# Designed miniproteins, single chains, continued (4), part 39

Each design is a single chain, and the fold is of that chain. pLDDT is the mean over its residues in the fold that is shown.

## One batch from the design tools (miniprotein)

Design m13419
Fold by ESMFold2-Fast:
Structure m13419 (fold): chain A 66 residues (1-66)
Amino acid sequence: EKVERLVEAGKQLLEAGVDPRLAAGLFHREAKELNLTPEQIDEAFKRLEELYPERARAVKEAYDAL
């Protein structure tokens, strides 16, 4: 449920071509609002990376640097 909501938010950011650092910040805020665990956030990134390998990886790298 909550992981799916984060995945949908991430898809919208990636499809819109948002800058990876800005997308990482927005993704972090959404994950925090949904009270997701680190494991659930990792699951969301894995699903996004299957759909958008290069873009999702760039956002993940920026997210890990927050």
Scores: mean pLDDT 82

Design m13420
Fold by ESMFold2-Fast:
Structure m13420 (fold): chain A 56 residues (1-56)
Amino acid sequence: MDEDQVRAVQLASRLLRGEISPEEFAEGLASLPGVSPEAARRAAEELERHRRELEE
C-alpha cells in the first residue's frame, strides 16, 4: 500500500474528527505526489458532504 494513500486516509480521518478544516484537508491532499489540486478540492467537498449527512 502506498504511503501517499495512507496519508490521504489519515487526513480524511482527521477531517471527520473535526481536527482539521476542509481547506487544510484539501491543501494536505494536494501536497501529495500525483494528486491534482482539482482532485483534492473535489475530495474535500465530497467528504464534507458525508460528514454533514452523518451529523444531520
Scores: mean pLDDT 75

Design m13421
Fold by ESMFold2-Fast:
Structure m13421 (fold): chain A 86 residues (1-86)
Amino acid sequence: KTVLDLLLEEFKKKSEELLEKYKKALEEGDKEKAKEYLEKLEELIELVKKYFEYALKTHPELAKKPAEEFEEFVKKIKKEIEEIEK
């Protein structure tokens, strides 16, 4: 387990929590809360993306696999959001 592996696992956990809160707010008709959770999720994605970009520059051999897993997870989350907004 590397620091990047731990970062990725924490990112996945927090992203899933924010996505669930977003879905719940939409179900309750609370558009303002839904927007807040979506913005927090987008900010979290952008922050972690910058960390992986830095890691790929400095330690590509350690960062490659966690970064690829991060990108696939982000694609999955974005697809789920698009399906909710259908």
Scores: mean pLDDT 84

Design m13422
Fold by ESMFold2-Fast:
Structure m13422 (fold): chain A 63 residues (1-63)
Amino acid sequence: SGIEADIERERREHGEQLLADAEATAKDPNASTATIVGKVLQLVAAGLTEEARRVLKLADENA
């Protein structure tokens, strides 16, 4: 397999973990705004801008 396929797999796995952590944080009533924002920024940095937008909406709905 090419190195490109390995990079894509690693990026996907990291993105899935970041999204799972961000969604869990957004649903946690004890999570601070700073923690939620930190998770959203990690998603944006990973190129998951639409997922970041969804997490922000989820956090707002659970506030």
Scores: mean pLDDT 81

Design m13423
Fold by ESMFold2-Fast:
Structure m13423 (fold): chain A 60 residues (1-60)
Amino acid sequence: NALDHEVEAALHLIQAVISRKAGDLETAAEHYRKAAEHLRAAGPQFDKDAERYESEAERL
């Protein structure tokens, strides 16, 4: 359901930040992409947030 996807997105965003601070940019990019995927699954109201995190992953 939407709430499960929102929680999963939040967990992946936390992991992305931790990985980025550790210098593990590939792992950080994977977590940003997974967060975006879960945001899109949560509902169209999150599409802009998903696009932002997809862009963050592409820039790493």
Scores: mean pLDDT 88

Design m13424
Fold by ESMFold2-Fast:
Structure m13424 (fold): chain A 111 residues (1-111)
Amino acid sequence: NVEEDKKRAEEAREKAREFFEKLKNAPTEKEKQEIVKEIKDELENSPNSLDLAISLLVLIEEHAKKHGKLTPAEKEVLRIAVRTVLRRLGAVVSEEVVEEGIKRVLERLEK
């Protein structure tokens, strides 16, 4: 159902924006890591984890294109989101495959 798919995508995008805003506004590294943990827990437990992960990846891409580089916390969110997408698509992936994928994404985003 295209209408329901659009609504789910919009809800996932809004939640991704909320998480990304919290991450950007966190004043300390400890608080940034707590938000990264919240994102990880949501992506591991949410039925909308695929939509949320893709939305987070889009926001990270937009941010990198505008600012040229990702923070350590943003890179960790990228790792978690990539892993979530691969897991939800039924891919059994090694850490090596995840790191290679992240490297290729970062090379494209930080140009």
Scores: mean pLDDT 78

Design m13425
Fold by ESMFold2-Fast:
Structure m13425 (fold): chain A 65 residues (1-65)
Amino acid sequence: SLKESTAMLAAVAIALDHGVEIKVSIENGKLVLTLSEDSPEARAAAEEIREHAASLGLEVEVRLE
């Protein structure tokens, strides 16, 4: 959907802006973030992504690699 595509593109941009590696996917209408490491920068990026996705009505799941 356009909502899911918008959330994925925003997630990639936010991760890049924070200088962190995050794998982004959609599973069952949910935005799934897989963090390569558990760092303050990765957590900050994930929370910003979560806030943006929530504004679009999307649930976010965060996983550690």
Scores: mean pLDDT 84

Design m13426
Fold by ESMFold2-Fast:
Structure m13426 (fold): chain A 58 residues (1-58)
Amino acid sequence: SALVRRAAELAGMSVAALRRAARLMGISPTTLARRLLEAIAQGEDPTRFLTRLLLERL
């Protein structure tokens, strides 16, 4: 989806990497993309956001 592509671009990662991260978290790629875009809009670094989510295993 367009959201997944945009989130991956802003996070500096491939769409495949974003999909893999979503799978590890047990959520859809679209859900991860939306949350990532929201975090970026709130001023959070995308790499830090993704690392925190992976460690929390949400």
Scores: mean pLDDT 80

Design m13427
Fold by ESMFold2-Fast:
Structure m13427 (fold): chain A 60 residues (1-60)
Amino acid sequence: SKDTLLAIAEKDTGVPRSKLLEAYEELKKNDTEETIERWAKELGISPRQLRSLLEALKAS
């Protein structure tokens, strides 16, 4: 299910699945607002989009 969520997120954001997974691996260890903001900027997506993806991935 995580792979399916990452595939959907890749299609929706245009960010490669490998980069989304890298962000998830870091953020599951450190999900401070500052870290979320930095990753969102690097990926070119909103912090809100990244938080939504994190919650979906944690629930999978």
Scores: mean pLDDT 82

Design m13428
Fold by ESMFold2-Fast:
Structure m13428 (fold): chain A 97 residues (1-97)
Amino acid sequence: SAIEYAEKAGEHVKEAIEALERGDVKEAAKHLKLAAEYAKKALEETTNEEAQEYLKKALEHLDKAGDALLAGDVKAAIEHARKALEYVKKAIEILKK
């Protein structure tokens, strides 16, 4: 279901943030990739337009987090991952209505 995929995306974003905070770039990259894959699945499974917009914003911030990580900007990667988590949580709230 869209809710289950969005929840899995959120859990992987949390794992990515924790990995970034301890300097584990390899684990952070894995969890950012998994978060994006689950967010895309949530987007494909929902017909709710408001949830789709929040999931798209989450994906944009996950892409920016990945780009920041490739550039070695851990601070920017954390900021974008936190924004992605905020948007995933908003999508979950809409999907539960």
Scores: mean pLDDT 92

Design m13429
Fold by ESMFold2-Fast:
Structure m13429 (fold): chain A 76 residues (1-76)
Amino acid sequence: ADAAVAALVAAGFSEAEARAIVAASSLSPEELALVGEALRAAAAGDAEAAVAAASKLSSLSEAQIAEARAAVAAYL
């Protein structure tokens, strides 16, 4: 889980928030990190970074994206 926690922290979440997000979702740590990165970029108004992160999520189903979004939304 180290890579996902580190990526979520890099995306602007605290270490405690990153751990809580990983614990709340059934998705892989890498998938959660990409969702967190995309949502943080979108919240910051960085459309280029948000699109780049979202393009890496094309392998996830709509249901998986909704699950990950719900897990991170409380920390945005």
Scores: mean pLDDT 67

Design m13430
Fold by ESMFold2-Fast:
Structure m13430 (fold): chain A 82 residues (1-82)
Amino acid sequence: RLEELRERLAELDRELAALGDDLAAGRLDAERLERVAEEAVRVLEEIAELHEEEGDLESAEAYRRAAERVRAEKEKALAAAA
């Protein structure tokens, strides 16, 4: 399932990039950003858990940090759009 999670993460990363373009254009859909970011965080945390189960703590930490970045960028984008 790790491959499925990585494919989903790639889709979510593309959606987040598009939302960033929408923010720059002054037309951010805040509800969509909330949903996409929340799903990206969940997928990243799930990938981290799988790496941790395999003893790959370095990869697990990297994915947890990525989830923290998504949360922080979401908060920043919502503040900028308000």
Scores: mean pLDDT 82

Design m13431
Fold by ESMFold2-Fast:
Structure m13431 (fold): chain A 77 residues (1-77)
Amino acid sequence: SGLSREELVALAREAGEAAKKQAEELAKAGKTEEAIELLEKWVRELEEALEREPELREALEVLLETAREKIEELKKA
């Protein structure tokens, strides 16, 4: 049996929180470029997920916006 829509959204949220935490730790270590690259890869994965699972659009677009905002924040720092 495959994952439900709710389970897929929950996993995506967990992955997003993990990516954000990893990016913050990289930035604290002075590796801001690596932190940005990590989040840009996560954005690409979310965009690919939207192409495969368009019914998850509402939830995944929120995660995309959050990730893009964090990238812009890191670029300004």
Scores: mean pLDDT 84

Design m13432
Fold by ESMFold2-Fast:
Structure m13432 (fold): chain A 104 residues (1-104)
Amino acid sequence: SVEPLLERVARRLGLSVEELRERLREILGKIDTSTPVGQLAYAVVTYFLTGEHVDVDGTPETNELLRLVIEGRFEEAVELIMRNTPLDREDARLVVELMAALTE
């Protein structure tokens, strides 16, 4: 179930679960899936909102993003998302927090 992961991320960010869901819905509307990193961000946000897994092909860019998140190099992960998507720093940081929760 995705609910325990949502609760963990919401607590970490100082948000309610409902506030987190609202932010994720807003981010989902901004994501451009024309890049592999954008496709991965879309899949992660969709999973947290719906519990549904979206398959994404591995690429050098998505593998680098996952490595940065696993290593705790969150600022570099944020910068990689911002280079490959139209997301701003706050939205990209939220995506990184979601990915970090999945790798725990």
Scores: mean pLDDT 86

Design m13433
Fold by ESMFold2-Fast:
Order: sequence, then C-alpha cells, then structure tokens
Structure m13433 (fold): chain A 65 residues (1-65)
Amino acid sequence: KKELLEKLRKLLREAGVPQEKIDRLIKALEKQDKKEVEKLFEEIKPLLTPEQAKELSDLINQILN
C-alpha cells in the first residue's frame, strides 16, 4: 500500500504536477473517496503524457482495490 503511494508520488512529481494536487490525491486515495479521486485525476490528466496517465490510472486502480 505505502509502496504504491510512493510510486504514485514519484510519477506525479516527475510529471511536474503541483505538490498540493499530489497531496490531495494521496489523501483521497487513503480515504477511498472515489469521487474526489476521479475529480483530481481529471484535473491532473492534462498535465501528463498518455503513458503517464495510463500508469497513474493503473496505480489508482491497484490502491482502491
């Protein structure tokens, strides 16, 4: 669980996503707030390459399951 969150932080940090959005996404994932996660994912997605967006989606799915 912590390993997946750390991989997610690294991915988003390398993609230049603002730390505030990274922290909000991690908090939403820890709370399993699927609506907040979806909202934040849509906000972050335009900042990512298609490959990074897919990797983020896969990590989110693994954390929420």
Scores: mean pLDDT 82

Design m13434
Fold by ESMFold2-Fast:
Structure m13434 (fold): chain A 60 residues (1-60)
Amino acid sequence: SMQEKIEELYKKMLEKSKERDKIIAEMEAQGLSKEDVERIERQMRIEILKEGIEELEKIR
């Protein structure tokens, strides 16, 4: 069903978000500035959202 495909997409996006959080934490540990961390996190969030939109468009 469309609902099952949407749930699968949500799980995939959640996994990508968890990986993003690990990368951000590593960058913070390396002493990256809060401004740079925010900028990179925003870019990563946009990328995940774009991928999510593309996958959602396939669910018709």
Scores: mean pLDDT 85

Design m13435
Fold by ESMFold2-Fast:
Structure m13435 (fold): chain A 114 residues (1-114)
Amino acid sequence: SEAIKKAEELVRKALVLRSEGKYEEALKLLEEAIAILEAAGLKPSALLYAELGEVYRDMGEYEKAVEYYEKALSLEKNPSASLYYELARAYKDLGELEKAEEYLKKAEEIAQKR
């Protein structure tokens, strides 16, 4: 699909921009990737929403970071330990200590694969 290829190119460029500290530009490309996929009748991936969360967290926008990490979480049957660690960290930054502890425990359980 051409839509998938364009979205992947935008995500790749956004990751480079994020590494350069160009957060607003990275957000714009990630939002464009979502728009292209939705216009094509495709659902954006959990990974794409997690990348938005990471950029917002890098910007200190912790409420937005949580929103996008929660969106990523809702799209995965088996979320990664890293996603739960990022949620725990973002909730801690918001002062939501109980939620931070819940997600941290979940991340540790997944990492151990008990």
Scores: mean pLDDT 88

Design m13437
Fold by ESMFold2-Fast:
Structure m13437 (fold): chain A 81 residues (1-81)
Amino acid sequence: MIESLTPLEIEVLKVIKENNGVATASEIQEKLGKGVSRSTVSKALKRLKEKGLIGSTPSPEDPSKTLYFLTPKGVELLEKL
């Protein structure tokens, strides 16, 4: 099985990739659909960041928002899926 990734974590990585490799938590939630809570997205993002598959930086348009981006490791893992 693909390491320790959950189906939701894989879907979050795919959403970020489809969004040119960078997305806010709001954009990820919108792409996943209204049935997925913000807290669920936040937990997935935290786990993906802990695994080194994504990084984060403040958004230039709104410093209160965080941009999440694919790392080279995250891109490589998605290419294997």
Scores: mean pLDDT 77

Design m13438
Fold by ESMFold2-Fast:
Structure m13438 (fold): chain A 84 residues (1-84)
Amino acid sequence: SHLAEAARLAEEAGRAAEAGDYRAAAELLIEAARAALEAGDTARAEAFLEGAEALVERLSREDPELAERLRREIEELRRRVAAA
């Protein structure tokens, strides 16, 4: 199910963040948010996007181009949450 996929991706994101891989953690949380939206769970999607946004702020000093790309993905998914 999409909810099970979202949970798995969020767990993987947590492990990536613990390992200091904030890029992988942010990308995995964005995918978890997408899976939550496919399941119709807008509250979980928003929570995952908030987590991804916090990680992207950390990345913005190291890789501003990547941070900008990830922010655009987060904004697109936030628009989908608002429309749901």
Scores: mean pLDDT 88

Design m13439
Fold by ESMFold2-Fast:
Structure m13439 (fold): chain A 70 residues (1-70)
Amino acid sequence: MSEEVLELEIRASLLAMQLNIAIKTNDRELLRRVAEEARRLAEEARRLGDEATARYAEALVREAEAAIAA
């Protein structure tokens, strides 16, 4: 695994943790931040050919957006 791919995987894990906290605490600012950072992560992962991380990041975007809409 390249250093870049490893960093994307770490960022994905941190965003997932932040998303769970934001949902439990109803922190709309954190939800918006997670959605934005996850969108950037998905694009970066696609550029590197890391489809697994890209799909995971896109799932984080969808969940954050759903939580904001609730």
Scores: mean pLDDT 84

Design m13440
Fold by ESMFold2-Fast:
Structure m13440 (fold): chain A 92 residues (1-92)
Amino acid sequence: SQRQQNLQNFQQLKEQAIAHVRNMLVDPDSSGKKAGDYILQGGKYASNLGDQGITIMGDMGLQVSTLASKGPADTQDYINSKLGQALGLVNS
């Protein structure tokens, strides 16, 4: 079904967001744009998938925030800013 496909797509998107945040920690020249774009897209998926989408978004947010906390302040601020924007999309 379309809902099941969207949930699978969101799980894959979560993995991409996490991978790109990891890349920011090992490559200081990374723009982080892809990480931010995937986080914002996650918020859009979560807004349309109800409780299951909120659960996936929560897991993504916890994992990317935990990874970013191991990096420089600029990385933490950027990821937390994108998570805040994504949560705004879920709640609007």
Scores: mean pLDDT 83

Design m13441
Fold by ESMFold2-Fast:
Structure m13441 (fold): chain A 83 residues (1-83)
Amino acid sequence: MEEKIREAYERAVEALRKGRELVKDDPALQQALDTMERIVREAAKAGREALVAAIKGMSDFFARHPALKEVAEELRKIAEELR
């Protein structure tokens, strides 16, 4: 895996881990985060463009949830840097 793709993937996984801690009392949001981690893992295997698209999609989704706004901003920055 390209170093830049690997770093972006690792940062995205860490951001999702923080999100899970923030929504530990919301099973529906935790399930969404589990799904997003799987999507990010597969996207990282597919390459940079796929990973950027996956991270942007997650950022847009999480920006709608007050508890996850900081995670959404972190994901947005990761996607912008990976471009």
Scores: mean pLDDT 80

Design m13442
Fold by ESMFold2-Fast:
Structure m13442 (fold): chain A 74 residues (1-74)
Amino acid sequence: YRRAIELDPNFAEAWSNLGAVLLNLGRLEEAVEAYRQAIELDPNFAEAHLNLGNALRELGRLDEAEEEYQLAAA
C-alpha cells in the first residue's frame, strides 16, 4: 500500500461540490464519479463518503451505499 498523500482539501471539496450539482441534475453516475474523485484526493473526507453513499443509494446500489456510510461514520 502506498501512503495516502494529503491533497488540497479545497480541490477535493470542489469535486464534492460538482457531485452535488450533478445529483441535482439527475446525472447520478457522473455524481458518483465526482465524489470518488474527491475521495481519491482526500481518502479521509468523511463528507465525500457520506455524499457518495447518498448518490449510490439514489442509483439503487444499496450495498455500496452502506459501505460508504460506514466509512463516513468511522
Scores: mean pLDDT 77

Design m13443
Fold by ESMFold2-Fast:
Structure m13443 (fold): chain A 56 residues (1-56)
Amino acid sequence: MLTEEQREKAIKLIEESKLSEKEKNILIDLIKDPESQQDAIDILKIVDPELAKKIE
């Protein structure tokens, strides 16, 4: 589970990423839900592995 600070950082990095707006919105919603945060990280490891490393 991400800390509060890691969550805010993750959201900002996703918003600044090259991902589509649809992908950004889905990932941000998953990050905001504590139960879905790991699913968001796992998806990021597939679609943008460098971004996933910055969040973890």
Scores: mean pLDDT 79

Design m13444
Fold by ESMFold2-Fast:
Structure m13444 (fold): chain A 84 residues (1-84)
Amino acid sequence: SSISLTEGDITLTVYDQGDSVLLVITKNGKSYDAAVITYEGKIYYTTKDPRVRIEKIADGVFEVEVDGKKFLLDLKNNTLSVLK
């Protein structure tokens, strides 16, 4: 299963793989470095693109920033939203 959100030229897609979550970020049709997020007591995320920042703000809840635009990823509720 997956959830996807597009805001302007930025698309975030979250793939639930059961024991892991893959976050894929695209902008203007180009893919940025993906982050692998594992829930249920283990949180492993990595990105090499300096324009992408991922910060844990609560258990299972992450703020994702792409070129200054902020998104909320909530793995407990399986929701993805724009922070205004």
Scores: mean pLDDT 73

Design m13445
Fold by ESMFold2-Fast:
Structure m13445 (fold): chain A 78 residues (1-78)
Amino acid sequence: LEAEAEQLLAEFEALYAEVERMIDEKAPQEELLAQVQQLLQTAQQLVQTALAIDPARAEALGKAIEERLLALAEKIRE
């Protein structure tokens, strides 16, 4: 579980950086949407895995992820 959470966190960070790069480079919307869907799926899996380890800490992680995803969505909207 801890190893899985570490891998999911690393994948989330990589996907987040990729989506930011795609936004900055004005990638086609279809490609951007596919990466955003992958990012959202990874975020969901990360939070669920964290909940199995420590629910209280998972709540803080979930809020942090939500804030980052909302900031990314606002950047895409602009």
Scores: mean pLDDT 80

Design m13446
Fold by ESMFold2-Fast:
Structure m13446 (fold): chain A 81 residues (1-81)
Amino acid sequence: EEEEKRREEKRIEEEIKELEKKIEEERKKLDEEELKELEKEEKKARELAEKAGVEEPTRRALIKRQEYSAILRIEKKKKEE
């Protein structure tokens, strides 16, 4: 049971690493206005995680998931233009 929690944390850390890499690559494709929207989403995610008292590494994972989701939404809008 305690080992299950450790395995979960390991998976979360791997997820964060994957998301960070994808986020960095996608950020290079965004313009200044799109980056501003992404920054707002990052701020919201951090505030929500802080209020919830979520511990690391789950807090970082939640923030990164929100960032990546925001990037995908921005990219989708850009493709529709």
Scores: mean pLDDT 76

Design m13447
Fold by ESMFold2-Fast:
Structure m13447 (fold): chain A 70 residues (1-70)
Amino acid sequence: SVDEEVQKVIDEYSPKINEALENKDYEKAIELIKETTEKIVEIYLKNGDEESAETIKTVGEESIKKIKEA
């Protein structure tokens, strides 16, 4: 299902993002967030869910902005 594919991406990337943030490697954290966002957006678009894809893009951009402003 779409939810299972999305959760698989989250489960793979969340530990990597958390490790980068713990190490204060903000550039790597931003790149991982971009990659996570792109993969989830592709899953939603492939399944015709443009609204969820747009939401995920917005959430990803907001997360990156918060890291850059820190």
Scores: mean pLDDT 86

Design m13448
Fold by ESMFold2-Fast:
Parts: structure tokens; C-alpha cells; sequence
Structure m13448 (fold): chain A 89 residues (1-89)
């Protein structure tokens, strides 16, 4: 699924663009949950995929609160938008 690949790539770009260690830690947790959501989606478990997408969104909110790096946060938001689109396919 190209949407899943784009989602994970965008979150990885967010981690690379960020320099604040607290924000990076939250972005890494967002990526971990996004990877779990992708795995659940591949297995047809939409309920588990949605749960992990929400956890990733919560960690993104925490990263945003910890950083002034708008570029990094926008990359992470784009990633979670791709992941949400994949859940609607």
C-alpha cells in the first residue's frame, strides 16, 4: 500500500527535521504506533489500526507542544493523513 509507505516516510522525515530531544522522542512513539496501525490494517484489524492511529496522533500533539519546529510537525501531520487515507480504502 503506497499510502502506508508515504505515511511512514513522512514521519521519518519529521524525526530527521527535528532537533529537540523531547519532540523527537514523541515523534518516534508516533512512528511506532503508525507502524502498528499499518500492521493491523494489513491483517484486516481496522479497530486495532484506528486505536494505533489515535495513539500516534496523541504523540504528535505532544511533539508539537515540545517544539517550535513547524516543518517537522507538518511532515508528521502529512504522514498521519496518509495513514488515515489508507484506513478509508
Amino acid sequence: NELIEKALEAIEEAIRAETDPEAQAHLREAKRHAEEAAKALKEGNYVEALKHLREAQEHLDKAEAATDNEEAIEHAREGLRYLAQALNE
Scores: mean pLDDT 87

Design m13449
Fold by ESMFold2-Fast:
Structure m13449 (fold): chain A 67 residues (1-67)
Amino acid sequence: AFDEGVKALVEKKYEEAVAHFEKALAKDPNNAGALYYLGLALEKLGKTEEAKKYFEKAAAINPILAE
């Protein structure tokens, strides 16, 4: 799920990337990378406020992603 999400994100298939990262988080809710990339995909879809929430969650788990 995570690798498939990264592939979708690189291919600019942002809705598919969101779905794959949500599946990755269902398996591992503390996957900071999946939270961060989910935020990026949502930001690309114009869902800026929702993206901020996922960036904050990612930063809480891995502070290096907060910069």
Scores: mean pLDDT 77

Design m13450
Fold by ESMFold2-Fast:
Structure m13450 (fold): chain A 83 residues (1-83)
Amino acid sequence: PSTEEVLAAARAALAAARPRVPEADLRQIEGEFLPLLAKARSLEEVEAAAKQAALTLLDRGVPAEHVSAALRPVLAAVRAVFA
C-alpha cells in the first residue's frame, strides 16, 4: 500500500474515535503515531510504531483507555490496507 493510503485510513479511524476520546488526547495520539506510521513499510513496522507511540503517550500521562480506544480502530484499519 502507499503511504497516502495508510495515513488516510489512520486519519479516518482517529476521526471515528472522537466521541470516545478527548480532542487533546487525539491530537497527541495523532502527533506521535502518524509520523512513525508514515515510515512503516510492513505490518511488523506498523506494530512497532504503535507500541512506541503507546509507550510515549502513556509516559506523557495520556490515559491507557484513551490510547486503546484510538489506536485499536486505527491498527485494524491500517492492517486492512496492508492485507
Scores: mean pLDDT 83

Design m13451
Fold by ESMFold2-Fast:
Structure m13451 (fold): chain A 64 residues (1-64)
Amino acid sequence: SKEEELIEKIKESGEKYAPLIAKIFGAESAEVEVKKEGNNIVVKVTAGDLVIETRINIDEWLNS
């Protein structure tokens, strides 16, 4: 599905850029987690003590 493709792309980008994210925030490591939660894709970025969570509405994203 398009949602699975979006999740995979976010996961791939997070994995690719995790070392850069860590360096930007002065953290030893960074982690990007992505999951489907109802009609939203939840992206959580953790870099040291920094935690950023963003929700992407699936219908809104697919129709933009």
Scores: mean pLDDT 79

Design m13452
Fold by ESMFold2-Fast:
Structure m13452 (fold): chain A 100 residues (1-100)
Amino acid sequence: MSEGDVEIVLPGSAEEARRLAERAREQGLDEQAEWYEAGEVFHRDEKKGRERLFELLGRALGVPVEEVRERASDFYRDERGEWRFVLDTRPGRRAPNPPK
């Protein structure tokens, strides 16, 4: 399987991101809440939000944030107006990659 690419969709607005974060915290989903909080930052300050999202992804994948930046596409708006980017989730050791 040569496709390690994952499409990541951000909340549609800062206000939506904040409400999603509040709901996630009510459910005890703190990591999900942190992701939505980074999405709110992205809508207010794209560069700062992008860096925060990459830090969260680096922590989740166990790789330096610089590797996440190299593996991430540019952020773009789709036809629905939602912000998206593609992340290559293939670390140097891809598990499982069974040849058979």
Scores: mean pLDDT 74

Design m13453
Fold by ESMFold2-Fast:
Order: sequence, then structure tokens, then C-alpha cells
Structure m13453 (fold): chain A 63 residues (1-63)
Amino acid sequence: MEEAREALKRLVDSHILDPEKREKYLAAIDEAAKNGDVEALGRVATEILDDIRKNREKIIKKA
């Protein structure tokens, strides 16, 4: 759980440039990880990956 929490926070910090979104995601990750709520953590991870994927789709739309 700690490793997943840190990995997700790092993804947010590296890929999410909007400070409001970063704060929201980081807070959600921290809360889910504290509670051991794997489902909530998974949902936050999905949102983060979706946001990252949207940026990648500008490039990968050829794939």
C-alpha cells in the first residue's frame, strides 16, 4: 500500500500540472491509502491514468 501511494503521488506530481487537480488527487490518494481502501485507491489511480492517457492520446492516436 505505501509503495502504491507513493507511486500514485509521484505520477500526479510529474504529470498533472494543474495545482488544483494535483491537490485533489494527492488528498484522495492519501485518504484512501490511510484507510487501506483499495477500491478508492484504484478509482483515484484510474482517474490519474485517464488524465495522463488524454495527454498521450495526442501522440498515440497514430497507434
Scores: mean pLDDT 74

Design m13454
Fold by ESMFold2-Fast:
Structure m13454 (fold): chain A 66 residues (1-66)
Amino acid sequence: VKEIEEFIKKLKEKIKELEEEIKELREKLEKLEEPDPELELEIQLLEGMIALLEGMISYLKKVAGL
């Protein structure tokens, strides 16, 4: 069970890294005078990755009885 908790911690750290990347991209997008569809798509893809990682954490917690 402790090994699953340590793995969950690593997944949470990855989520934080992705959240920081999204923050930087959003700040870049806000500074643009024109819409950037490519940058908006990149943000959406990163948000999708976070959702998948959160799904993995939920599954691991369920398997571990947490």
Scores: mean pLDDT 82

